# Ledger of designs, part 6: designed miniproteins, single chains, continued (3)

Each design is a single chain, and the fold is of that chain. pLDDT is the mean over its residues in the fold that is shown.

## One batch from the design tools (miniprotein)

Design m8184
Fold by ESMFold2-Fast:
Structure m8184 (fold): chain A 62 residues (1-62)
Amino acid sequence: AADREAAARAGRAAAEAAYQLGLVSREQAKKNAELGSKGKDIAEAAANAGKVSPAAAQLTGL
């Protein structure tokens, strides 16, 4: 669904932002971004929470 796909993209963006802020290593940021894009299950869990909050989007990326 569109909401789940949007959550996955938000997770990727959050992972990239975390790398830029120096919160994670470059390798870890890449893996988190891949999981955010690929992790439909995580995005679906966020959608099952009813709304994609900033906290839920953060979970999909990190």
Scores: mean pLDDT 58

Design m8185
Fold by ESMFold2-Fast:
Structure m8185 (fold): chain A 64 residues (1-64)
Amino acid sequence: AQADADALHAEVEKGIAGEDPEVGQRLIRLVEAHLAGAREDADTYGPASIAGLERVLAELRKRL
């Protein structure tokens, strides 16, 4: 849901602020896994939550 996506986004921002690229790569993998799960259960997560996770993933890849 939206709250779940917002919580994940907050964790991602913490990692991007760090100087360790390993942390950034781990966060990308975490977002990818969460997005895969959301796509599997699209009826529960809805298109807005899935789109939000896709945006977060694209943003992460631009910063790393």
Scores: mean pLDDT 68

Design m8186
Fold by ESMFold2-Fast:
Structure m8186 (fold): chain A 64 residues (1-64)
Amino acid sequence: MSVTQIRNEGERRAIDAAVAGDFAGALAILDETKAQVQKHGSPEEAAAAVARLDQLRASLEAMS
């Protein structure tokens, strides 16, 4: 399983939760996705994925 695939699935699940009004669930999904990309990726791939997930998390927090 690639870091890109883990990140894309996590982002999609988080957005689906946010659209349903579950912002707490969306943030929890992003936090879990960060843990998974750190576990499965190289340090470089994980760092890039985490930065992108943190950006999305900040955007969702601003909307909640």
Scores: mean pLDDT 83

Design m8187
Fold by ESMFold2-Fast:
Structure m8187 (fold): chain A 76 residues (1-76)
Amino acid sequence: SSLSPEEAAEILRRLIEEGRITPDDVAEGFRDVAREAEKEGAPKEAVDLYLEAARAARAGDLLKASELAVEGEKIK
């Protein structure tokens, strides 16, 4: 099953606290998803949601980033 936004945010938070990834790494991950989605012909709305998720992640708002990413996944 797909992760809830709360579950995804908790996983990302733990990885950052453990020093395994940075907020910039999370943002880059969402940008990579946006690029792949665009390449595969996903709607612009889905691509834009992943780019917004990347911006939220860079700002440290992991819950908002996860919510936006889940919304993007549902639209594509």
Scores: mean pLDDT 85

Design m8188
Fold by ESMFold2-Fast:
Structure m8188 (fold): chain A 60 residues (1-60)
Amino acid sequence: SSEIEKKLKEFKEKLEKAKSWEEIREIAVEFRLEAYETLDKESFEELEKEISKILEELVE
């Protein structure tokens, strides 16, 4: 419903298709760069926090 929710869904979908940790890292970098350029500061910070949580969950 929000832009953040849409971006997080796209991020998770790309992660499901990733075949290595290197690809996951590349996806995370691309998403952070795009979000930084397209979202306002507050939305970017929220998205980055959620991305970090998702990546931490994948390690466990």
Scores: mean pLDDT 78

Design m8189
Fold by ESMFold2-Fast:
Structure m8189 (fold): chain A 55 residues (1-55)
Amino acid sequence: SMEERVRKLVEELTKGLPEEQKKALYALADSAIRHGATFEEIEALLKARVEELKK
C-alpha cells in the first residue's frame, strides 16, 4: 500500500535523526496522503524537509 511505502521511506530518511524529527515527517506524510498527494510528490516533499532539518 502507499502507507507502507511511505512508512518505509520515512524510516529510511530519518535514520540517525531524533525521534521528534521522525514524528514531524510522519505527520507531514500523513497530511499529504489525506490531501491526495502521489507517492512521488510525498517522496520529494519529505526529502526536501529532511534537507532543511540538516541545515
Scores: mean pLDDT 82

Design m8190
Fold by ESMFold2-Fast:
Structure m8190 (fold): chain A 59 residues (1-59)
Amino acid sequence: GPAAARRAAVRAAIRRILATFGPGLSAEQVATLVAALFPEIEASLEELVAEARRVLDEL
């Protein structure tokens, strides 16, 4: 559904940020970069931080 598609887009953007800017980024830094570089993903900063923490925990 739309929520699952949005979450997939958020996770893809997070992984692209991590691949581009490298190791040592905090979840808050990743979320800020996603919001700045992928504004078409209309996710809240809180949602982006939460998903960035999940992705970082999976590494």
Scores: mean pLDDT 83

Design m8191
Fold by ESMFold2-Fast:
Structure m8191 (fold): chain A 66 residues (1-66)
Amino acid sequence: EEEVEKARKEVFKLMQQVSEALAAGDLDKAREYLEKARKVVENATPEAQAELKPVVDGLEAWIDAA
């Protein structure tokens, strides 16, 4: 499904950016990328939301643990 695949690619790109920001100690940048990932999921199809919401929730927990 085209829409799910696009949302998946965008979220995983943002995951990489969160990881890089956390490695640099830049929590503000990490939270900025997290917020972008949330907006991607919020604007996605219900199928993509079901798949990607746990991923974004995991990113938030990861940032909070950093």
Scores: mean pLDDT 80

Design m8192
Fold by ESMFold2-Fast:
Structure m8192 (fold): chain A 64 residues (1-64)
Amino acid sequence: DPVLADVYIAEAERLLEQAENETDPEKRKELAQKAMSYAQKALELDPDNERAREILERAQKLLE
């Protein structure tokens, strides 16, 4: 369902932006983990979605 994938991407992007602007390291990791979860759900529906993959990669960097 492309509409559902787009919804998951939008939520992942919102959470990623919150994580990137969060100053608390623990809160940042929690937000990044949630962003990864939504990006992974989007990739389950659309494995070739570049936007979801980019969000996943950016969120993973915040957890390193």
Scores: mean pLDDT 83

Design m8193
Fold by ESMFold2-Fast:
Structure m8193 (fold): chain A 62 residues (1-62)
Amino acid sequence: MLSVEELLELLASEDEATRREAAEALAKYGQEAIEPLRRALGSEDERVRAAALAALTQIEIP
């Protein structure tokens, strides 16, 4: 699996499937991805914000 940093870069991909897969992989990281994803919600890129929101909604909160 790619690192959190690498997956965050993929959220800006032009390919919708790549963005979706990156969001799912970030969600599987769980707690480690929460803070980076919250920062991504502040992105100027609407695609990055949408993918970050999708990942956050999939994260299992203990």
Scores: mean pLDDT 78

Design m8194
Fold by ESMFold2-Fast:
Parts: sequence; structure tokens; C-alpha cells
Structure m8194 (fold): chain A 60 residues (1-60)
Amino acid sequence: MEEVYRAARELIEAVEKGDKEAFETAKQRLADLMDGASALSDEELVRAARAILTHYELEK
């Protein structure tokens, strides 16, 4: 669970910074941790990552 949160945070930070290399690295990491994530588009992955961050930050 914490690994998924970290990968999701890295993905969102890469999107906000416009760092394509960091985005691809975080995308692959998140896909490895989430079942079915490899079938998602980049936009769907970003949406899923935001949902993960929201859920985790509310449970803190």
C-alpha cells in the first residue's frame, strides 16, 4: 500500500513538473504494483494516481 502511494505521488509530481522521463519511470512502477494498470491509458493512470493520493491523505 505505501509503495503504491509513493509511485502515485511520483507520477503526479512528474506530470506537474513536465518531466517526461520521471513520468515514464513512475508509470512503470505504478503499473508493476497495480493489477490491470498496464491496460490503462496515461490519462486513466493519472486519474487513478490522484484517487490513490486522495484516499491516502484522508486516512493520515
Scores: mean pLDDT 75

Design m8195
Fold by ESMFold2-Fast:
Structure m8195 (fold): chain A 69 residues (1-69)
Amino acid sequence: SLELAKEIYDDYRKLIREEGLSPKQALEKIAEKYGLTVEEVKELLRRYFEETSSSPVVRAAGLRDLEEV
């Protein structure tokens, strides 16, 4: 679960940073790639941010991006 969440998070960040996709577009591409729904991807990323982010500010920023979708 945590390994999968990390791979999804790494791909999500790559789509935003390298391809310039919006959070919504990145989530849709990740959902298609991993055979998940957008809501399942959002839940995995939310849990990953909460479990791995040592900074409350960084975690809040990541969660806010997901809420905009």
Scores: mean pLDDT 73

Design m8196
Fold by ESMFold2-Fast:
Structure m8196 (fold): chain A 91 residues (1-91)
Amino acid sequence: VEELQRRAIELLEEAAETLERFDPLAGGVLRLARESIERLLAEDPEGAPARSLRIMENAAKAVAPYLEKNPEAKRLMEEALEALRRAAEAA
């Protein structure tokens, strides 16, 4: 579970960096989501998977138009969401 969450945070950071190169505001949304997920993992490791998944899904929806224009960031975001889904299922 922790390994999958760590992987999701790493992928989300890469997605944020990739997206920021083309749109700083959209990248900022993903960075804020990552910070929130890291805080949840530190404060409530057992509840973090399900709550992190919801945060990431909401962030993906908010930046969806920008992800459609950046296939690499979209792929990284999809991989991060899959990792969090698997973490939530294992919790």
Scores: mean pLDDT 80

Design m8197
Fold by ESMFold2-Fast:
Structure m8197 (fold): chain A 68 residues (1-68)
Amino acid sequence: SLEERLERVEKEIDEIEAKVKADPNTPLYVENLVEAARKIAELARETGDPQLLETAERLVKIVKEILK
């Protein structure tokens, strides 16, 4: 469901934010991508728009790939 996908993305963003905050060497562009993912996920929750949710999911995947 859309709610289960939202909860999953929000949890992944929480985990990424914690990792980024703990690492002082995180590049600024990564911090900006995480902030963008958070804002889009919040907007997806407010509007129920599945395209915004998909965008947030894609941004999370990109950030996770960069942080490998």
Scores: mean pLDDT 88

Design m8198
Fold by ESMFold2-Fast:
Structure m8198 (fold): chain A 71 residues (1-71)
Amino acid sequence: MRTPEQIAKLEAAKSEEGKKAWEEFMEKVLELLKRLLKEGDYEKAKELKDLVLESSTPEQAEEFEKRVKEL
């Protein structure tokens, strides 16, 4: 499975790009989520969570939800 111009290459680039983007996005969402939760703005908090879930993989989403739950 050594294909420099196949999904492996695309997956690696996308994975790395998505990982850092997701991590940055998640951090921002968590910060905002915490603030919204304090104010009781569930709708906005839910919208942010939805964005993260949509932009992340099922595994990432699960981890994110767990962190939110601990909040």
Scores: mean pLDDT 68

Design m8199
Fold by ESMFold2-Fast:
Structure m8199 (fold): chain A 98 residues (1-98)
Amino acid sequence: SLVEETREILERARELAEEALRLAMEYIRTASKEDITRAIGLALRAIGLLLDIELAEKRFEEAVRKGDLEAVEEAKRRAEELLREAEELLEELRALLE
């Protein structure tokens, strides 16, 4: 189901973005003076991504409530973009920590 697939993608994006924020906070805690600005920047990116995911979840649930199939398809495309952004940020943070 398009609705179930979109919900699963949004849930996965949120899980990865939450993990990225956790790693960014760990990086801030362990960062040198030269790296602290980068660490803060990555944490802010993770926070921004979580806010974008929350907005996407809200728009998706509204589209489902209204039975707007076109809006659900748009929500799926947005969810896939957010999942990619979360995966990229998490990969970048993992590479920086090890």
Scores: mean pLDDT 89

Design m8200
Fold by ESMFold2-Fast:
Structure m8200 (fold): chain A 59 residues (1-59)
Amino acid sequence: SDEKLKELAEKYGISVEQVKGAKTLLDELGEEVAIQYLMKDLGLSREEAEELVKELKKL
């Protein structure tokens, strides 16, 4: 839901649009592509990227 995406954006210090982008990559290209986007383009640690992807899988 939009509320959960906003919560995740605030928790990880990224925009809602970036969280939506990660969710799209996860759904279309899989977990590793989403993790690489979060780490390389957004500067999250691997641990933060893996935790965010785990939360996105619940949506």
Scores: mean pLDDT 87

Design m8201
Fold by ESMFold2-Fast:
Structure m8201 (fold): chain A 102 residues (1-102)
Amino acid sequence: AVEEAERAAEEAAAAHPVAGGGARGAAAAGRASGNEEAARAAAEGARRAAEAAREGRYAEAGRAAAEGGTAAARAAETAKGAAGGAAGAAAGAGAAFEAGGA
């Protein structure tokens, strides 16, 4: 699951660097949580981001990456009961992509 998220993030980066940054952030949040559900959520978001970026839909790619990161952070909090790194990473990834698009 983590490796899958990383591959999807690299595919997004190949299509567009900004979309790839957001997808990599989501994958990192999944990895940092050490949680399989978080890793799967990150992989799903990264995959959607890569698909949207390949079609030139960069705003949608950024949204997909941010949603994946948020889902990963939520799963990590549920599993470990500790707020922090994953949620912060998800928020940062989304904000950075939005700012880059402006």
Scores: mean pLDDT 61

Design m8202
Fold by ESMFold2-Fast:
Structure m8202 (fold): chain A 75 residues (1-75)
Amino acid sequence: SLQEQVEAILAQGLAELDAAYAAAKAAGLSDAQIVARFNAIMRQTQDKLIDIGASSEQIQRVLQALVAKGRELLA
């Protein structure tokens, strides 16, 4: 279903944020550089959601979850 695809894209985006954070910390990147990588992941996630025909409400919920995860990782 569309909802299952949206949830799979969210799960992938969350995993990509975790992986990007771990890689960036290992490389000694600044918080600003980590944020830039998070923003790239969020843009890619939004593009995937648009491609599958996700609603504006579904897109907003996914992006809010990714923003919350990014803030948690940098806390």
Scores: mean pLDDT 92

Design m8203
Fold by ESMFold2-Fast:
Structure m8203 (fold): chain A 59 residues (1-59)
Amino acid sequence: MSSNTEKAKKLIEEGNKAFEQGDLEKAAKLFKEARKLAPEGSPLRREASDNYSDVQEQI
């Protein structure tokens, strides 16, 4: 069974890699998807939201 939490975690990892490569638009999309899949109130959802906001400020 695929956990939405596990998928969100992988999307955050991919988003971080895209950000390191300077692909801000790709990073933003990955963090946005991670936020959607992460459980409400979880540290993972907060991390995805924070990373998404940071990337959006740079675009």
Scores: mean pLDDT 80

Design m8204
Fold by ESMFold2-Fast:
Formats: structure tokens, C-alpha cells, sequence
Structure m8204 (fold): chain A 75 residues (1-75)
């Protein structure tokens, strides 16, 4: 997850997606990793995949509401 966060902050969104996909494969219950995967997918315009990742994040942690913080999450 730390690798993916670094890649995301560097604007390397395709590589961030791959890193977060590995993170959720290693720990499928990591709601933060699912939320970050969704954020990276949004940055790439892959909205359908982002919606699925966000649904999974909220299923694991209902307090995560990226639509309310979409602008903050992208900036």
C-alpha cells in the first residue's frame, strides 16, 4: 500500500493501480487499499472499475465516503 501511495502522489496512476491491486490481493479486507485503488482508477477515467473498488471499500468500512470527498481525494 505504501508503494501505491507513493506512485499515486507522483501521478503514476497506472502503476499505482497495479500496486493497489497487489495490496488488495494480499489483504482483501484492507478498506484503505480498496479506496485508494478507486481513487487511482478515477484519476485514469476508469469510472466503472472505480465504482466497484469503492463499493468494496465501503462494504469493509462504511465510514469511507469518497463521493463526499472526491475533490479532496483527487487534490
Amino acid sequence: IDEGKRLFLEGRYEEAVEAFERAVEEDPENAEAWALLSAALIALGRYEEAEKAMEKAQELDPSIKYPEKLKELLE
Scores: mean pLDDT 73

Design m8205
Fold by ESMFold2-Fast:
Structure m8205 (fold): chain A 72 residues (1-72)
Amino acid sequence: MYAVVRVTPKPGKEEEVIRLARELGALAVGSDPDAGELLFVFPAEKAEEIARALRESGLVERVEVVPLPAAE
């Protein structure tokens, strides 16, 4: 099971966010330029802990976890 962690980085912090996500074990990295978001794929079991670590980093404005497949 996997989840996408959607992150709105603070301006100029995109590289640091990618670096932290890779350190935390991101399986894939993407971007949504229309939304100004970075997308990271993680095992679903770790996604909430990783979202918390990203929020605590001070590098991000918003973090959202999207389960794949949906958690139902």
Scores: mean pLDDT 78

Design m8206
Fold by ESMFold2-Fast:
Structure m8206 (fold): chain A 71 residues (1-71)
Amino acid sequence: AVRDEFAAAVTRLAKLLLDNGVDIDTVTEIVQAIAAGDREKVDELMEKNKDKISPEAREAGERALAAVEAL
């Protein structure tokens, strides 16, 4: 289900960001922006934290955004 795919992608993204030293507040902002389908805000937050965002985290974020857009 799209909701299950979203939950899995968001969980993976949050873990990757936290493991790479992104603050919980920033992770929460990114997750909230993704849940709102706010691609511009997601892109802004990713760019501001680019040194702490792995290619795997970007992939998980794109999967989560795609799942929200499919709802």
Scores: mean pLDDT 80

Design m8207
Fold by ESMFold2-Fast:
Structure m8207 (fold): chain A 62 residues (1-62)
Amino acid sequence: MEEEREKALERARENARFVADSMPPEYKRFGAENAAAITLSPVFSKEEALEEARRIADEVLA
């Protein structure tokens, strides 16, 4: 369980970075959050995936 969650978080960071890089500045956050949430959804609950997606977007956009 923990290993799967850690791998999902790392994939979410990679996907969020990739999408943010391809989006215009106004939509970078939206793209990053969406990519992270989709990546996390198989392993995390909907609520947890959305919370972690916001954190990952903040990290990626820093």
Scores: mean pLDDT 81

Design m8208
Fold by ESMFold2-Fast:
Structure m8208 (fold): chain A 59 residues (1-59)
Amino acid sequence: IREEMEELARALAATAHPESQEEIYRLLMEAGRYGLEGNEEKAKELLEEAGKLLKESLA
């Protein structure tokens, strides 16, 4: 599960501009951690933040 989360987070971050990749990866990993802990609200916040950064890097 942890290894799968790391692979998915890295793959998603790799679609962003290089300067944003590390930050997006960190946000996705933190969202995964909170999701596994059952903190759905925090996980959603982090996923939305990662999504905004991803869109900004692509737009």
Scores: mean pLDDT 75

Design m8209
Fold by ESMFold2-Fast:
Structure m8209 (fold): chain A 66 residues (1-66)
Amino acid sequence: MSAEEGAKNGIEAARKSGSGSAGAAASYDLLKAGHPEEALKAAQGGLEVDPESPAAKRALELAKEA
């Protein structure tokens, strides 16, 4: 799976569930794989679906530091 596919899958999962946690999970996996730009996109997508998600907010912060 490409980093871009990983980010898209995480954002789709967040949209289907209505939870930012799926975007956050995808962001963490992308950071572990060394893809900070795609991790940032996944975290942002999670926050767009659920702007109050603590997991998505934390993932966005972590991705910005990477």
Scores: mean pLDDT 79

Design m8210
Fold by ESMFold2-Fast:
Structure m8210 (fold): chain A 83 residues (1-83)
Amino acid sequence: MASKEQLLRAIALILRLIGLGLDIERAEKAKDVEKLKELLKEGEKLLEEARELEEEGVPLARTALELAEENIKKAKEALKKLE
């Protein structure tokens, strides 16, 4: 099974992903295209981390992956809307 360190990393990642989702919503409301581009790049890095944890079989990694994918979609939709 996963180490305590891996489980704590998954929990920390989920919290970071929730925060990123809120930041994306705020940036979209503010129509801040530059900030949305930065948040999209951050989301892509967190998505990679979530995929690695899922491949390692870490508990909660699937939840992190789903949140990361949702954040990427939200950021891309916001950017497309604002152009």
Scores: mean pLDDT 84

Design m8211
Fold by ESMFold2-Fast:
Structure m8211 (fold): chain A 95 residues (1-95)
Amino acid sequence: SMELLKEALKLAEEKLEEAKKAKTKEEAIEVLKRAIREVAPLILEAAEDLLAAIGVVLRLIGALFDAELAKTDEEAKEYAVEALEEVVEYIRSQL
């Protein structure tokens, strides 16, 4: 559904901006958790290529693990920003 992808894009872009503004590892982790809860279901429901969609969701989950293991606030933020930039690009490619 084009409407589900548009909603997913809006939410993913909002989460990306939140990740860019994150000051702590805990804030970056919270943004990733919200992206998984709010964006991932929309991507999966809208998916014409289910395997590609699953790959994107696994990328977000992997970024969450990386952020939780990060030794610095900056490292955790970089994991969150990179993963969300890739999610935004994926959704844009499907529109």
Scores: mean pLDDT 90

Design m8212
Fold by ESMFold2-Fast:
Structure m8212 (fold): chain A 82 residues (1-82)
Amino acid sequence: EDVVRQALDDAEELIKKAEEYLKKGDFRKSSIYLTAAHLILVGAEVEMEILGIDDPELKARLEKLRQRVHELSKKADEEFAK
């Protein structure tokens, strides 16, 4: 549980860095941070499954962070295509 919480905290920090780079117009660095956050969230999900962690708060937080990564990645791709 604590390891999962730490992973979610780490992913949130990487997402914040991605947002900073998006605001600066650095879509490449933003995408790198979003990819790193995605990998951490995948690891957290796998760990929850292996350990049988059925915590609604952790599941909700994981889903919110995954959605945020998806939305920011889409925004970065749209801005890069302009």
Scores: mean pLDDT 83

Design m8213
Fold by ESMFold2-Fast:
Structure m8213 (fold): chain A 108 residues (1-108)
Amino acid sequence: GEARELLEEALRLLEEAKRAIEEGKLEEAKKLLEEALRLLEEALKLVGPNLEAEVSLGLARISLGLTDLLGKADETLLRNALRQLAEALAALAEKLGDEELAERARAL
């Protein structure tokens, strides 16, 4: 359904963000993580309330917001946002019964 498509696109963005971080392309990684956050917030609305996903998305938003306050895409904050968004994706995938997608997210 629509929620699963949003989760699959978010996973792709998180995989691209991980590569961008590894290549030192921190500003690119930040943009990819911000897009993944948006898609996961939309997926949460479709899937319904999930405390684990909501907490992880909130922590990711804080980490990304701190990069704006610092005026730079900080690698530690971006890696933290990546982990939190991956955990939110896994929680939403599990709620949909998609254990394979949840495991793929946790492998990030």
Scores: mean pLDDT 91

Design m8214
Fold by ESMFold2-Fast:
Structure m8214 (fold): chain A 65 residues (1-65)
Amino acid sequence: SITEGVLMVAAATTATVTGLVKDIELRGKTLIVRFAEDTPEAREAEEELRRIAKKLGMELVVEYL
């Protein structure tokens, strides 16, 4: 859907710009984002994606490797 596409684009942009994301997986209305390391920059990116997900009515699951 358009809603899922918007969140996917936001996550892909974060991955491209920061290099902090190892994997992105979409399961229904849940986006799973795996960060390479638990850093302040990764935590900031998580908070931004969580704000976007909440506004779109989607769930965000974050894993740190």
Scores: mean pLDDT 80

Design m8215
Fold by ESMFold2-Fast:
Structure m8215 (fold): chain A 82 residues (1-82)
Amino acid sequence: MEELREKLRRAVEELLERADEVETEEREAVEEVRRAAEEALRLLEEGRYEEALEVVMEGLAKALGLAEEEFEKRKAEIKKQL
């Protein structure tokens, strides 16, 4: 389970990095990604890995509705890290 926690933490960090690379003026979308990442990290520290993954995926769904292709790319990165 330590390995899964590390992979989820790394996936969250990569999401934040990729969000910074996207040129978007939707402040709300960027903020939702950050909130999801912070909540996921807290869930990871509590050992709630499945909930952490769900929070990240839900945050992406809400935050990146404007760029469906970019959203799908980030979902793939999460799955790749698991």
Scores: mean pLDDT 64

Design m8216
Fold by ESMFold2-Fast:
Structure m8216 (fold): chain A 86 residues (1-86)
Amino acid sequence: SALEGAIRRAARVAATGLADPRLSEDNVFAGVEVTLREAGMSPERAREIADRIVRLGKEILARDPTASVEEVERAVTEAVLRELAE
């Protein structure tokens, strides 16, 4: 679906950004929010989902600091879609 594609792209932006030590959390959040807004989400919804994506990405990396970008992207995508279905 269009929503799933948007979440997956945003999760990839978060996974890549959180792995880059030169980027602040605020920079990562901004990139995720922009990705969701460009996918057609309202500013309010984009901010809410971006908060969730960045939080989950940080939680995954806190449990497994060696997780690859691909592993973080997949885990965040699955978790966000599961939460949105509840």
Scores: mean pLDDT 87

Design m8217
Fold by ESMFold2-Fast:
Structure m8217 (fold): chain A 62 residues (1-62)
Amino acid sequence: SMEERALEAGQRGAEAMAEGLVLYTGAETGEASAEVVGDKVRTVARAGDLVYETVVPISNLL
């Protein structure tokens, strides 16, 4: 479905951001998540003390 494809794209983006945050912070591991919220995808990437959060329309991920 469109939501499934957008969720996969969001998750991949969050994982890439988490890798960047790991390198920037020197943390051993990062965390990435994505969630569909209505017509949008919320992504969170975290490493060390840094958190990066986005909310983007599903159309922007396809």
Scores: mean pLDDT 82

Design m8218
Fold by ESMFold2-Fast:
Structure m8218 (fold): chain A 78 residues (1-78)
Amino acid sequence: SLGRELLVRTLRERLGMSEEEAEEVTDYVLGLRSGKSEAVKKAEERLRELGYKIVGEIDGEADTSLRLAAARLVQESL
C-alpha cells in the first residue's frame, strides 16, 4: 500500500535505516508482528534522539508511543 511504502521510505530517509530494518519496523507499527525486535529498538533510539517521545525503556517492543512517533515522523515528512 502507499501508506506502507511511505512509512518504509520515511524510516530509511529520516532514521537512516536499511530497507530490511524499515520493512520490519513497519510491520510492527502496523500490528502485523509482535514481541521484541532489534530493528524496533533501533527505531525507538533514533526517534528519541530526534526528540520524539518514546515512553519507558528502549526495549524493542512496539507500543503506542512508537506508533504515534512514526505517524508524526511521516506527517512532518509530507
Scores: mean pLDDT 84

Design m8219
Fold by ESMFold2-Fast:
Formats: structure tokens, C-alpha cells, sequence
Structure m8219 (fold): chain A 93 residues (1-93)
């Protein structure tokens, strides 16, 4: 998949996650956060660190907001994804 296709998919996933958050649909926020995190990892493999960093920062912010409205089980999943996003962000030097 090209870098441009990955960027487009990440933007669509993040937009859907934002819409799901507005609707209180935490399961969909977590689903799209996972998709965006996977795309960010692929962008890192392709050397696009700047785009990956922006995606990871938005994923982190979405997960923090989602945890405020989440069930205990959803909070555990969100925390795992937040750790993954933070670890990838720390690797970008």
C-alpha cells in the first residue's frame, strides 16, 4: 500500500473515531483507534515518521477522551492501545 493510501485511510479512521466519540459509541472509537495505530506503524516502516507522529498523537487524544465515557472493560482496552501509541511515539527520534 502506498504512503498516500495509508494517509487517506488514517484520516478516514480518525474522522470516524471522532464521530463515534461524539455519539458515545466507545466500541467504534476503539475499533478506529486500532486501525489508525496499525496504519501509523506501517508508516513508520516506510519512513514517514512525521505523519505517523501526528496520527499517534490524535489516537492518544481520542483514547483519553474515550476513557472518560468508557465501561471498565473498554477502559482496559483503551489503556492497552494508549500504551502502544505512547511506545511508538517514544520510538520516533
Amino acid sequence: MSVEELKKKAMEALEKARQALEQGNIDEVLRYAREALKIASELIDKGDYETAKKILEEVRDLLVEAMRKATPEQQIEASVLLIAASTLLASLK
Scores: mean pLDDT 86

Design m8220
Fold by ESMFold2-Fast:
Structure m8220 (fold): chain A 115 residues (1-115)
Amino acid sequence: MEEKLKKLEELVEQLRKSTDPAEVARLFDEILRLGIEILLDPNATEEQKEKVLRLMLEAVRILLEYAKKHKDPVLAESAVNAAELLISMSTNPDIQEEARKLAEEARKLLEELKK
């Protein structure tokens, strides 16, 4: 479990430093897969699950800023889908609220990019 959490943190840092769209998409996909794996692990504590959800929220924020900068509708749609997933997987009202805000911002961006 600790090794998976450390890898997730490392992937989020790599995502933050990435400038290549293909690498951003790949890193984000890896973050979602690993995050979901940890969230579905029956041995994960509630504290570990909250940490994972917050790291995934940070990844969605990074992806959304990248989508804004590069006017990328595919990454904007990925941000919408990921934020919706975080709403459904969290029982923490603060995390659900942050995920809802990200979903709304991502949808607004996606709508603007389709014009």
Scores: mean pLDDT 85

Design m8221
Fold by ESMFold2-Fast:
Parts: sequence; structure tokens; C-alpha cells
Structure m8221 (fold): chain A 69 residues (1-69)
Amino acid sequence: SMAEQLRRELLRLIGEVIRLIGDILDLERQLAATTDPARKAALQAQIAALQARRQDLLARMRELEAQLG
């Protein structure tokens, strides 16, 4: 069933988002502990990249949810 395949893909994307949130939280914790400006800039850039990835995944999840009704 197409609906079954879409639900499985949605669950896979949910798992990806959970992992990504964990990575973002770890980087934010590192940022809070960091005083070096160069390392702060690098961590902020990494966090921004992961947040962009999270938004892309959420957009894909919304598309799949729309297809499921």
C-alpha cells in the first residue's frame, strides 16, 4: 500500500529529526561552554547548517502528511 510506504518513510524521517535535534543540542552545549571567538563562530555555523537541515526534513514530513490526508 502507498499509504503504508509513506508512513514508513515518515517514521524514518522522524528518526532523522530526533538524531539531528540531539546533534544541535550537543553543539549548543559546546557553544555555551566556549569562550574562544573562532570556535564560537565555527560552532554557530555548524548549528545553523543543522537547523537548515532540520527545516528541510520538516518540510518533507509535511509533504508526506499531506499525501496521507
Scores: mean pLDDT 89

